# Ledger of designs, part 3: designed miniproteins, single chains

Each design is a single chain, and the fold is of that chain. pLDDT is the mean over its residues in the fold that is shown.

## One batch from the design tools (miniprotein)

Design m74
Fold by ESMFold2-Fast:
Structure m74 (fold): chain A 75 residues (1-75)
Amino acid sequence: HMEELVDQLVKTLVSMREKGLPVDVIADILRAYLRSLGFSDEEIDRVVETLRKHADMPLDEFAAALREELLRVFE
């Protein structure tokens, strides 16, 4: 259940990066989405920090890091 939602979100974030959206825009979209799901600002900040830290990494490493952090906050 949650794993499928996380995988779909990661694919969306990877697609945004592939299309050349600035990391700040991707971060803002992610913040808004997670806030709409009821996550705390602290949890959202951790996920966004992971996004920013891996923004320049190869897409597979970027996806893996985001998936790991999102699974932590969704569980």
Scores: mean pLDDT 85

Design m75
Fold by ESMFold2-Fast:
Structure m75 (fold): chain A 78 residues (1-78)
Amino acid sequence: MEKEKEEIKKGAEELRRLARELGDEATVAEIPEAEKAALELLELKEKGADPASAEFQALYRKATAPAARLAAALAALE
């Protein structure tokens, strides 16, 4: 769990850096909420929550939203 929490924080930091380099302030603003959602997902997963549940799916979408936005923006530049 602690290693996974560290990986989530490092991922959020790298996404924030990339978003800032691209001038995407909206994505930068979304990263703290995504990081929080990722940590909540990790907690639910540890408690054996069903990945198909609406709650898990909502947190998963929230956790991945900044990365998905940046991936779409980068694809549009190619």
Scores: mean pLDDT 77

Design m76
Fold by ESMFold2-Fast:
Structure m76 (fold): chain A 93 residues (1-93)
Amino acid sequence: SLLDELIQGLVETVNNIMSYMNADQQQKVNQLLNQLVNAIRNGDISSAEQYLTQLKDLVNTSMKTDLSVEQQVIVGMFLSGAVATAQIAIKLI
């Protein structure tokens, strides 16, 4: 389904973001990603929006503290794509 393809794209994009993160950050991002995907699959719009906001905030915080300027540009592009994909998926439920 289109929803399954959007979820797959979201997961792949967030995995790319996680490649720039330390183990502790990867664990937190992966937990939020799993919660976001489950909320989308269950049609829980409120929880999906909450987890997406938390994921965005965590990635933005990690970018500012741990990444080079070049890495911040790359991760920022991936984050924009992930947010857009998640918002489209949420609108389908």
Scores: mean pLDDT 89

Design m77
Fold by ESMFold2-Fast:
Structure m77 (fold): chain A 67 residues (1-67)
Amino acid sequence: MELSPAQRAVLEYLASLPEGARATVGEIARATGVSRATVSALVRQGLLERVGRRVGVSPLGLRALVE
């Protein structure tokens, strides 16, 4: 999987939260300094899972971040 520094920052931020914790696209963008479009693209790629209005790291996203 190809991760840009911005994509890695988003995944790392979410992975550092307690397991099962999620944030809105806007909250992630504010916390990481990346654009909301980058966060939305990660959801479309399956690296993040959308749960209602919130987003969390998928198992694929965690694996891509660690390796």
Scores: mean pLDDT 76

Design m78
Fold by ESMFold2-Fast:
Structure m78 (fold): chain A 92 residues (1-92)
Amino acid sequence: GMDEALKRLIETALREKTFEDLLELEKENLENLRKVMLKQGMPEEEVEKKVKEKKEELFKLIEEVLEEKLKEGEISEEEYKELLKKAKETFE
C-alpha cells in the first residue's frame, strides 16, 4: 500500500543519507495538498484538519522506521534522536 511505499522511501533516504531532502519534499507535498484543497473550494477548517491528519500519519511512519533501524543497530541512539528531532521540527 501507500504506507509500505513511503516506509521504503524513508529506509532508502536513511541508507542514501538523503533523509533531510525527503523531509523537505514531504513538507512541500503537504503544502501543495493544502493549496489544491483550498482551490477546489474546501473550507479552511476542513483543509487544516486533513493536512494535520496527513502530518500525523507521516510522522508515525517515520518514527516506526527509525525505531526499527535503531533496534537493528543500523543507526545509533544519537542518530535516532537527531533524525526524530529533525522530523518533529519539520512537521510539528
Scores: mean pLDDT 86

Design m79
Fold by ESMFold2-Fast:
Structure m79 (fold): chain A 94 residues (1-94)
Amino acid sequence: ETTLTVTMTASPSGAATASMTVQNLKDSEVVILRLKSLDTGEEASERVAKGSGDTATVSLSKPAQSAQGTARVVDKNTGEVVKEAAPVTVTTVP
């Protein structure tokens, strides 16, 4: 079974990062990791296919008050979402 975990961190500069770890990814599957600022609308994304590693990290380029990380496993032949991680939100201001 494909497993997918998403974690987020806030930096002292106010920038947010999102990381994902995937296990047992199939040849027909890809992972899409997305990170979006909820206040500025800045987005960063990465795609991981089988054999390209089991982790990915994306970062915002500028400070954001809040950001949300999302990840999903998609079958590249059908476009169907096979597995989706719950969205993770981080706040970079107190």
Scores: mean pLDDT 77

Design m80
Fold by ESMFold2-Fast:
Structure m80 (fold): chain A 72 residues (1-72)
Amino acid sequence: GKGLTAGIGGALRAIGDALHYSLLGDKEKAKEAGIKGGQEAIELGKRYGDEVGVQVGQLTLENAKAGKLVLK
């Protein structure tokens, strides 16, 4: 599925990048990666009519803003 791959794949990459920066101790970059990737996943999901991708992107964005994608 084109839309599913675009939206959800983007969100999963954003989460991976956020966790990677968090493991390196860069909490600010982790948060920025999650926010940017979540926004991109929402845009791709809307573009391709992927409601699940939009929802995953929104959850990624909200969790990134709340610092939940940043490890201690």
Scores: mean pLDDT 72

Design m81
Fold by ESMFold2-Fast:
Structure m81 (fold): chain A 57 residues (1-57)
Amino acid sequence: MPSREEIEERIARYFVSEGASEELARESARDIVEHPESLTDAERERLERAGIPLPPR
């Protein structure tokens, strides 16, 4: 299973590919990894569809 750091990096890369700045993408990825419970079902499904293995919960 990928590490927390690997998941954070993948999320950041995804947001950059969606048009976000590198700074915003990294901040968003860190927040998501720190607080995965704050993700809505729609946001979680979107990231999982992009092939990002989110932490379980």
Scores: mean pLDDT 76

Design m82
Fold by ESMFold2-Fast:
Structure m82 (fold): chain A 70 residues (1-70)
Amino acid sequence: GASQGEKLIEEGEEKIKKGKELLERGKKGLEEAGDGPISDITRAIGTVLRGIGLIVEGELLIEKGRALLE
């Protein structure tokens, strides 16, 4: 039904927004870490990867939601 499709699209949009925020924070973390401790660099890389994962998950949810509305 439309309500299920709409909910998936909303969840997908939220995940993409969150993922983009994490990706930007991860990029900043890498810049701030520079030639610093490996632990800081690793944490920043982890944040970037989580951001990318959320964007991909969000895109898949939007596609599923659109399919339910068609």
Scores: mean pLDDT 83

Design m83
Fold by ESMFold2-Fast:
Structure m83 (fold): chain A 77 residues (1-77)
Amino acid sequence: MMSMEQFLAEMDRLVAQVKAAIAAGRLDEAERLVQEMGDLFLKYLATLSPEEQEKATAYFNERMAEILAALAEAVAA
């Protein structure tokens, strides 16, 4: 059973790796890591109550916004 602490640690690691891949111009790797983040999120979401799912979704959306901002900066440069 995935704990909240495990989920947060894994998600933070994946976000850092996605940002590093984007900064390195490895967009194919960044796309794969984003898919891995989505799979991790859906797996964790399935273990939660509806109320906790809403909170987890908000957290995931914040992480995705950070990645999209990093990608936009890389593309604009």
Scores: mean pLDDT 82

Design m84
Fold by ESMFold2-Fast:
Structure m84 (fold): chain A 73 residues (1-73)
Amino acid sequence: SDAVRRALQAVTDARAAGASDQEAFDRALQILLDAGVPEPQAREYARGGLEVVRLGDAGDVEGALRRARELLA
């Protein structure tokens, strides 16, 4: 989904810029809701985006890529 890809990018960009987890989550959630994704799914995608960034920050690049692929499937 284009909206999910944009949300994942927004989480990555926000965290790279020093935003909090909550700020990154809120940005992803807003993108998904504005794209018409239902709130329960939008929240799950936003949480998934944070998980991708957390895995990357922890040095688990393989885990981060796997999680990103799951969200984009």
Scores: mean pLDDT 83

Design m85
Fold by ESMFold2-Fast:
Structure m85 (fold): chain A 90 residues (1-90)
Amino acid sequence: MAAVLAAEAARNKEIEQLKSDREGAINKAKEFLTESEQLLEEYDKNGGSEGVRKRAEELKHQAERYAEEANKLDQEISDKRNAMILERNR
């Protein structure tokens, strides 16, 4: 019992850290995507230099990387939660 509770507490702490990391990655992805979309909208609406379009593409790639990181963290959270449930039921 005590060892199982200690292991569960440690995994809950890891899950909370992963949730925090996931939230950070989601926020970064949203920031870069929003900036990319704003630059592309300005380029399409008002005209702009080729440099503006390239910057928007770079920001979109950064957003995609952070979105992939968030998805990986979400999977790790799910895996840890499932492992914890299985140990609780043993």
Scores: mean pLDDT 80

Design m86
Fold by ESMFold2-Fast:
Structure m86 (fold): chain A 96 residues (1-96)
Amino acid sequence: MKTITVTLTFRDVSEEEARRAANEIASKLKQEALKQGKLVSFDLEVRRDPELDAQAAAAGRGPAWVATITLVSEDENFKAVAPEPELPAEVRVEEK
């Protein structure tokens, strides 16, 4: 089984904006995974990061929101391509 984790970091945005952007990216990733077949599980978590919150506070900015999208496939050759977020975000992709 192959696990792909996509992490999106949104800075100085509201919770509503971060969750909306994260859900849009997650929906696109899920649809592409379903087209490839053999998707076992899909999860989306949106939370604050205490270290990023401390950095934002020190800079006089609003909180940062971190969205973690986890996809598990039975296909070892499974490939996920993260779409461009509508809001500016730092994107990290990890494969295991």
Scores: mean pLDDT 77

Design m87
Fold by ESMFold2-Fast:
Parts: structure tokens; sequence; C-alpha cells
Structure m87 (fold): chain A 58 residues (1-58)
């Protein structure tokens, strides 16, 4: 797995938690797999959460 994608996945998890949104994934590998095709479309994890964070909410 690309370390940059893993770091982005961790930042997305942190941003969702900071926003008080319940994550629908229970492990980092699942989050990383889900975020990989989106990685190039966002300037930051906060940008992702603001635009498409609902894709990862329970």
Amino acid sequence: MDPAVVEFALEVVRALAAAGLPLRFHDLDSVTAAVAPLFDRYSSAEDFVAKDGDLFVA
C-alpha cells in the first residue's frame, strides 16, 4: 500500500472523529482501500470530509 494513501486515510479518520461523525469502517485497511480511488481528488482530509465525508459515515 502507498504510504501517502495510508497517511491520507489516517487524516480522514482523524477529521471525521474531530467533526463528531461515526466512521462506518472498523479498521484502517478498509478505510485505506475506500480512500485510494479518491486520494488524488482532494487537497486535504478536511477537504474530503467537507465535500464527501458522508461516504464514510455510518
Scores: mean pLDDT 74

Design m88
Fold by ESMFold2-Fast:
Structure m88 (fold): chain A 61 residues (1-61)
Amino acid sequence: MKIAVIGVSDDPEEAQKKADEEAEKLRKEGHEVTAVAATPEEHIAVAKELAKEYDEVIVVI
């Protein structure tokens, strides 16, 4: 599947780390994964946009 993973944190480094860790697990399972970082305030809007292009959107808080 084509999956988007959104890592959510007020700290951009922590948000990216969350996204990358989940993305690596999913890539190991044979999925095509894009990892993105978002703030708690932005993540819903980001998820809605990604849902237009991806089979699944996963949010990691």
Scores: mean pLDDT 82

Design m89
Fold by ESMFold2-Fast:
Structure m89 (fold): chain A 62 residues (1-62)
Amino acid sequence: MSKSEKARLAMAGGVLITALDMLGREEEAQRLRKKLNEAIEKDDPEGIKAVVDEAFAALRRA
C-alpha cells in the first residue's frame, strides 16, 4: 500500500468517525479514533483499513 493510499484511508476513517460523533455515538467514535491513531503510529495499513470498515459498518446500523 502506498503512502498516499494510507493517507487517504486515514482521512476517510477520520471523516467517518466524525460522522458517528455527530450522530451522538461518542463512545464508539472515541474508541475508533484511538484505534485509528494506533494504526497510524504503527504504520499498519491493514489496521487503518479495519477501522474504516468498522466505522462504515457502524454508520449502516444508525
Scores: mean pLDDT 81

Design m90
Fold by ESMFold2-Fast:
Structure m90 (fold): chain A 87 residues (1-87)
Amino acid sequence: MDQFKKELEKTLEELVKKAEEYLKNGDEEKAKQVLSEAVGLVELALSRGISLSDKEIENLERMLELAKKLGDSELAKRIESLLKKAK
């Protein structure tokens, strides 16, 4: 298994947890910023022909729920597009 894929999985999980913590603390702006960063990393990986693992897809689903909870419809649409492309 590609070492880069394992590092990407770990990074996405850490960013999702960080966004969840910011949202729990009422910092919606930082939560959106961290989610946008995570989405950008996935977009970059897919643009380079890197396939997503099941764990990465799971983390994208979690990010989608966070984006919906934040009311960020644009971010949610971006994540939905990535999920359709990855599945």
Scores: mean pLDDT 79

Design m91
Fold by ESMFold2-Fast:
Structure m91 (fold): chain A 94 residues (1-94)
Amino acid sequence: SLLEKLKLILPDTEENKKIKKLFEEYLKKAIELKKEGVGFEDAVKWAKYGGDEEKKIAGALAVIYRAENKSMTKEELEIIQKGVEVIVEEVKKE
């Protein structure tokens, strides 16, 4: 899984554990939203115009829609990066 690959790359620090756990929560939310018919266009809109919550969800959606079956596009990488940056800042604030 993507999470297993991330465990091999990132050191197992307390900060990184919190980041991974929070990212897992947004992946679960994104899976449910995809089942409800939320598409990649929604993720793009949320990444560009949404608040912090929408940016985190958009990042997780981008991972689900593209990471398994295709080379990552620059737009998809930027959406993922924005979502991860919000998670990192949230963890730093405790």
Scores: mean pLDDT 72

Design m92
Fold by ESMFold2-Fast:
Structure m92 (fold): chain A 78 residues (1-78)
Amino acid sequence: EEEIAEKIKFYEEVLKKLEELYKQNPTDRIKRAIEAVKKAIEALKNGDYETANKIFKDFLSEHRAEVAARRAARQAAA
């Protein structure tokens, strides 16, 4: 219970930072990230920890794939 409250607080801080980034550079990617984090926070508040964990895993997987693709493109260009 105490750990869940800390996780919610952490993700609310992440959401705040994403909203600040969206104000500076409004992109569909940042908008999708904001929506994903909001859904994860709602799932945690509802006690649906499995759904929250799945949302975070999917988000991390997409981010890692994008980073790997950009690295491969730079290496191919060199």
Scores: mean pLDDT 71

Design m93
Fold by ESMFold2-Fast:
Structure m93 (fold): chain A 80 residues (1-80)
Amino acid sequence: MAEEVAEAARELAKLAEKEGDKGTAALAEGLADAVEHHGEKANSKELAEGAKALAEKAEKRGGKKSAEAAKKLAELAAKL
């Protein structure tokens, strides 16, 4: 599960960067780093809440693909 969450966060960062949302990309990279370095110690609830906030931010910027990726990340983090 942690590997899937990290991969989803990396994908979100790439999509946000392509859509011009550098803020969401930077935050998504931070989430990926947290999962990769902390693994099982990563707070799944906090990761899920962060991903939900990123989805809302991406939606406001018009980043439909990054918003969808953030929703998937939140679902994966909630199951961690």
Scores: mean pLDDT 73

Design m94
Fold by ESMFold2-Fast:
Structure m94 (fold): chain A 59 residues (1-59)
Amino acid sequence: MEPRIFIDPELLAKRYSEEELKEMIKRFEEKKEENRDNPVLVEDYDTVIEGLKKALAMK
């Protein structure tokens, strides 16, 4: 979906390495902080970060 991000932790764990997942988490945490005044973007980034952290835990 264009306006929303769907994160599947199982698919992320299969698609990306542990180091790639860590890099992505860092990038999205930075983006969340840059956009902290936009609640919709913060929510979307939180969803992505949570999915990435779950995928990393599956490694």
Scores: mean pLDDT 76

Design m95
Fold by ESMFold2-Fast:
Structure m95 (fold): chain A 57 residues (1-57)
Amino acid sequence: TEARAVELAVRYSGLSREQAEEAVRMAREGATPREIAERLGISEAQAAGIITAARDL
């Protein structure tokens, strides 16, 4: 579920809800960890975690 992926992104990366929604959207559109990390100012490891959460939920 998208809402759960957003909640996990907030908890995992300390992003705001709006930033987490953007990260989940980018992940669903096939963005790479690097692209998400550069867009939102987070690490590639955090971005990879968001992609995994978005894929599994």
Scores: mean pLDDT 77

Design m96
Fold by ESMFold2-Fast:
Structure m96 (fold): chain A 98 residues (1-98)
Amino acid sequence: SSNDQAIQLGQQGRDLGDQGTKLGMEGLRAADRGDSTTGLKYGREALDLGQRGADRGDAGFQMATTPEARETALEGMIAGGVGVLAGAVAITVARKAK
């Protein structure tokens, strides 16, 4: 069903967003200790993971017709957005560490 697919997309979005957030935080820590190369690399990868997570969650939200499916898809969108923010922060700090 569209709701089963929406739940799967939301779960995928959450997993991608969580990966992005972890990688963005690692990039931020690298930048903080003066490793701007690693900070930029991980920050960019975190942005990509977060954006893909948000896109998966959005796709799920658009097809969801039950509260459970909508909630799961929205969680994927939010997790993706957090991953994007983590990547952006890592990139910003890495640029200043140069």
Scores: mean pLDDT 90

Design m97
Fold by ESMFold2-Fast:
Structure m97 (fold): chain A 90 residues (1-90)
Amino acid sequence: GPPPPLEVTRFSGKVTSVEQLDDNNLKITAEGETEDGRKLKLEMVADKKTGATRGEATLEDGEKLPAVGGLESEPGKEPQKVYGFLLREK
């Protein structure tokens, strides 16, 4: 059937660490903020070719939510920013 209805909240974050997991994937940590002003910490996996990211956000109150997004990086430079969406079931 269709996926359950989701509440989607936009975020932006500054990359705080990058670790290579394998030839295709990076582990990233980031600190950021939602569009509604809540602080969050991110632990995500990024595809090195596409910059597509997926993982988990921890909000100030300790709530953990799935996070999906993308890395902002220039060719030959380390990623500095991540942008994406937090997904919460309604």
Scores: mean pLDDT 79

Design m98
Fold by ESMFold2-Fast:
Structure m98 (fold): chain A 88 residues (1-88)
Amino acid sequence: KKVVITVRIRAATPEEAERLAEDLVNLAKQVGAKSVTVERVGPGPEWRVTIEVDEDKKEDALAMVEQFIRGARDLGAEAEIESVEEKE
């Protein structure tokens, strides 16, 4: 069983959104994510980060993502959890 968490990030500039996505990738690696995928969404300053963790890491990963979202909002960016999916 694995859990896939998808986070959307939007900032004032593409460079700011990219830096925030890189920060989230580093945090995901620290909580033991099995894979992290980063995707630019459209031509604007918007990125999607998809984080895959084992089910036993779900709560740690969600807590980390929620802390990241608070930090991003403090910087004037938008960040939100788009989806949380359990996979077999």
Scores: mean pLDDT 83

Design m99
Fold by ESMFold2-Fast:
Structure m99 (fold): chain A 65 residues (1-65)
Amino acid sequence: MIEEVYRLVAELVRAVEAGDEAAARAAAQKIASLPPELQRLGLQMVRAMASPEVAARAEEILREV
């Protein structure tokens, strides 16, 4: 479970860094389909592992889906 969250967060962060909006939205949608506790964990992981700029964009995409 936690490994799945980490994988999806890594996919989201990489897609945002690459400017791949479609891939970023796909990863965010998968995170949004998880239970709320795991969605919250995913958001915390984004903030911990990404630069502030990448984290801010990833959070925007997560809120949109």
Scores: mean pLDDT 82

Design m100
Fold by ESMFold2-Fast:
Structure m100 (fold): chain A 73 residues (1-73)
Amino acid sequence: MIEELVREYERLVEEIKRLSDPEEQEALDRMRDEVLRTVDYLKETDPDSALDHLRAVVRWLRERLRELRERRR
């Protein structure tokens, strides 16, 4: 489960980066590194919190991607 959510999170970040300028891409890379570090830490100490955190971030990114695509239409 966590592995699948991590893959989706990375995929969403990459999709948003394709629609972002270089400054935004750098910010997204920093955010991705921080989120993955947090998830990796929680995975060993509290896997339920890791799953919850990852689900929340994935949902937020899905909405951001939808907004960006709608804005370009």
Scores: mean pLDDT 79

Design m101
Fold by ESMFold2-Fast:
Structure m101 (fold): chain A 69 residues (1-69)
Amino acid sequence: MEVEADSLEEAVEALKRGETVRIKAGTFAGYGDPASVVEEKLREAGVEAEAENPDRLIRPGDYVLVRPK
């Protein structure tokens, strides 16, 4: 099941339920590609997950797809 998360807390709760999460690129402040930034923020929150960027040049409005590990 896929859900959209607008915050780190929403993403963490959805991933703990075993759900796949869509997070807008630019939701989290960080340097590097959006998927790496998302994975780092989730790891800091105690959640192991795999994030994927879109297959094209990513913009702040695009979605990063996140799966629980």
Scores: mean pLDDT 72

Design m102
Fold by ESMFold2-Fast:
Structure m102 (fold): chain A 65 residues (1-65)
Amino acid sequence: MEAAKRAREEAQWAAFEAAVAEALAELRREGREDLLPQFRAQVEGARAKMEELLAAGEDIPPLLP
């Protein structure tokens, strides 16, 4: 059933993007904008890994520190 798989993938992407947005807001709130380049690099790597895992039909482990 492809619809259930797609819904799960969309939920995982939504959760990932929400976590990224929350972490960015927290870094800015704490005045830790010096960490933004490192965090963005980690997010890009995590997105690429998530795409690989979803394409392979595997479960998504925690990708952000």
Scores: mean pLDDT 75

Design m103
Fold by ESMFold2-Fast:
Structure m103 (fold): chain A 87 residues (1-87)
Amino acid sequence: SEKERILKENYEFGIKLGELSVTDPEKVKKNLPLIYLAPLLPRVKLDLELGTLSRDQTLSEEERKAMYEAFEKGKEEGIKKKLEELE
């Protein structure tokens, strides 16, 4: 359930970013380095809340991939939704 919550949060963040990229593309472009790390923030926040920022726990390749895939899916959907709203 926590893993599903993180993926959902990343998907929702992707949607918001996708919408913003249609309405304010220059703001998105200016902040690209910060945006690139943003899909990891929900996991980092959870690790901070649980006190599990253990140096022995590296984010798995599969977990990282899943988080970025959820984010990219959301971004594509957000772009599509915003473009449809502007037509």
Scores: mean pLDDT 70

Design m104
Fold by ESMFold2-Fast:
Structure m104 (fold): chain A 76 residues (1-76)
Amino acid sequence: MTAEQAARELVQRVAEAMGARLESLTLDGDRSAEAASVTLLQTRAPTGPGEVGEYEVEVTAADGSVLTGTARLRRL
């Protein structure tokens, strides 16, 4: 699974769990690298319907490289 695929899958699962929609996902570095792990850190919580939450995304690739990015989720 590529870094982009792994990050997108995790972010979409979090969005579904929250009743939110994925507005944006950015990921820096080699997005085609094979993902070993993905972490998501909430930096801003959405406090109500229509609010946007912000998350830091970190992907560790199988070769040990690290990709960083940001996800924004809007509560429905």
Scores: mean pLDDT 82

Design m105
Fold by ESMFold2-Fast:
Structure m105 (fold): chain A 76 residues (1-76)
Amino acid sequence: LAEEIRAAKEEAIKRGKEEIRKLAEALGPEEALRRMEETIAQDRKALAELDLSEEARATIEEILEEVERAAREIAE
């Protein structure tokens, strides 16, 4: 189970980074960053309302954090 969760997390982060790269190519890095920050903010707000396990919440937050970091790196 833990290995499956880790693999899913890695896949989600990879897909998130790929989405940011595509947005940057299509819209430019500043607009891509803006859109990703808006999406991540909405996701974090939704997470605050969900009754998730501690492990699930931590995993999702790590995914969001890595995606946000990638978006900022592209904008730099």
Scores: mean pLDDT 75

Design m106
Fold by ESMFold2-Fast:
Parts: sequence; C-alpha cells; structure tokens
Structure m106 (fold): chain A 87 residues (1-87)
Amino acid sequence: AEEAGRLAGQAGKETGNYHSARVAADGASRLGGLTREEADRVMEEGYKANGPQGAAGAAMHTAAWASQDNREGALKGGRAGVEAAAE
C-alpha cells in the first residue's frame, strides 16, 4: 500500500492530474471507510505541503488505491502519497 502510494504520488505530480484525484477521494471515503472529511484533510495536507496541483491529486489517488486493503491501509496510502508529492 505505501509503496503504491509513493508511486501514485510521483505520477500525479508529474501529470498534474488534479481533478481525477478529487474523484478518487470520494471513492476512497466510501470504499475504504474513510470519512469524506478524512479524505479531504489528506488532500488539503498535500496541497499545503507543496502547493502544486499535482501534489494533492497524487495523495488522493493513493488513498483510493489503498482503500481496498481497508480503512487503515487507505490512510497510510494517502499519507505516503502526500509525502511523495511534497518531496
């Protein structure tokens, strides 16, 4: 989960795929047991850390992917994506 999160974070930063990441945030909140507020918070942390549009997008793609592992996996994946996008 964390490794996939880092790769997703980097890919999102490169492509600047900002809007699809927001769609992924909604999916992660429903499938992985994250609340919408939790998913939004991870995205906001990514945006504040780096500022570029791709950073927040990458973090939320990571959260959506990790949601299949469970809620804890979704949170870990999302944070790994934020860290990768912020670097």
Scores: mean pLDDT 53

Design m107
Fold by ESMFold2-Fast:
Structure m107 (fold): chain A 55 residues (1-55)
Amino acid sequence: SFIEYRKKLLEEMKKAIDEVREKYKDQDPETLAAIDETKANIDRQLKALDEYEKS
């Protein structure tokens, strides 16, 4: 389904973001903040999709 596809895509994006964060951990505070915001946005989207499936 589209929901399953979207969840898989978001989980893959989250994994990629974790790799980028580790690479730039000690380099640039602005980049880290942007990465953390992106990850939080992905988590919010995953939660919204989970709630949508339950409704």
Scores: mean pLDDT 80

Design m108
Fold by ESMFold2-Fast:
Structure m108 (fold): chain A 65 residues (1-65)
Amino acid sequence: KPTEIAYRVAKAAAEGNAEKMIEALQEALRSGDPEAVLLATTALNDALLRGYSGGKKIAEEAEKG
């Protein structure tokens, strides 16, 4: 579900767990669901803006996997 993927990104960001954040973002990309991708990237951007610096690097790592 798109909301479950977005929730996992937000939770991983709150925990400072880059690996889990990358995993959830990759799952969204692999799903082929535009809603999942949009929600996951929105959650990542929110985490970056609210204090998780490195979100750009995390997104780049997710694209590589």
Scores: mean pLDDT 69

Design m109
Fold by ESMFold2-Fast:
Structure m109 (fold): chain A 84 residues (1-84)
Amino acid sequence: MKVSDEEIKVALADIYLGIGKLLEERGDFEGAAQSYEKAGNLYLEAGDTERAAQAFENASKAYRLSGDTEKAEELEKKAQDARA
């Protein structure tokens, strides 16, 4: 049985979510934000809108901590749109 594209996207999203958490713990907020954003996009493509929203919320917070307020606002909107 071939693994579905959706299952692969969720697995990759879980990996990026883990990378984001590790980078955040190390104080690399820009790297954490980018990893969380990738996770959110992959969850959204897989149809997992709740995990996508959570990943985008984490990305938004990390972008704010890195000083990228414009990206933080963009990802906050993406999180809201994913739950709508």
Scores: mean pLDDT 85

Design m110
Fold by ESMFold2-Fast:
Structure m110 (fold): chain A 73 residues (1-73)
Amino acid sequence: MDLEEEFNRLVEEIKKLGGTEKAEELQARYDALKAAYDRVRPNLTPEQDAEVRRGLLESYVERAKEALEELKK
């Protein structure tokens, strides 16, 4: 019963992660969400797993784009 709640919490936290502008906070939150995902992953449906993975990857890609912009300066 708690797995659906954990999944919904992960999705919401991943969306908040994308808005985190401080690099240290972004990394810490990403690591925490990655650990939470790993904990619930065996109990997720394939669709839920794909959604969490997509959200995490999108947030990570945005961070990588910011780093590339800094290198251009």
Scores: mean pLDDT 65

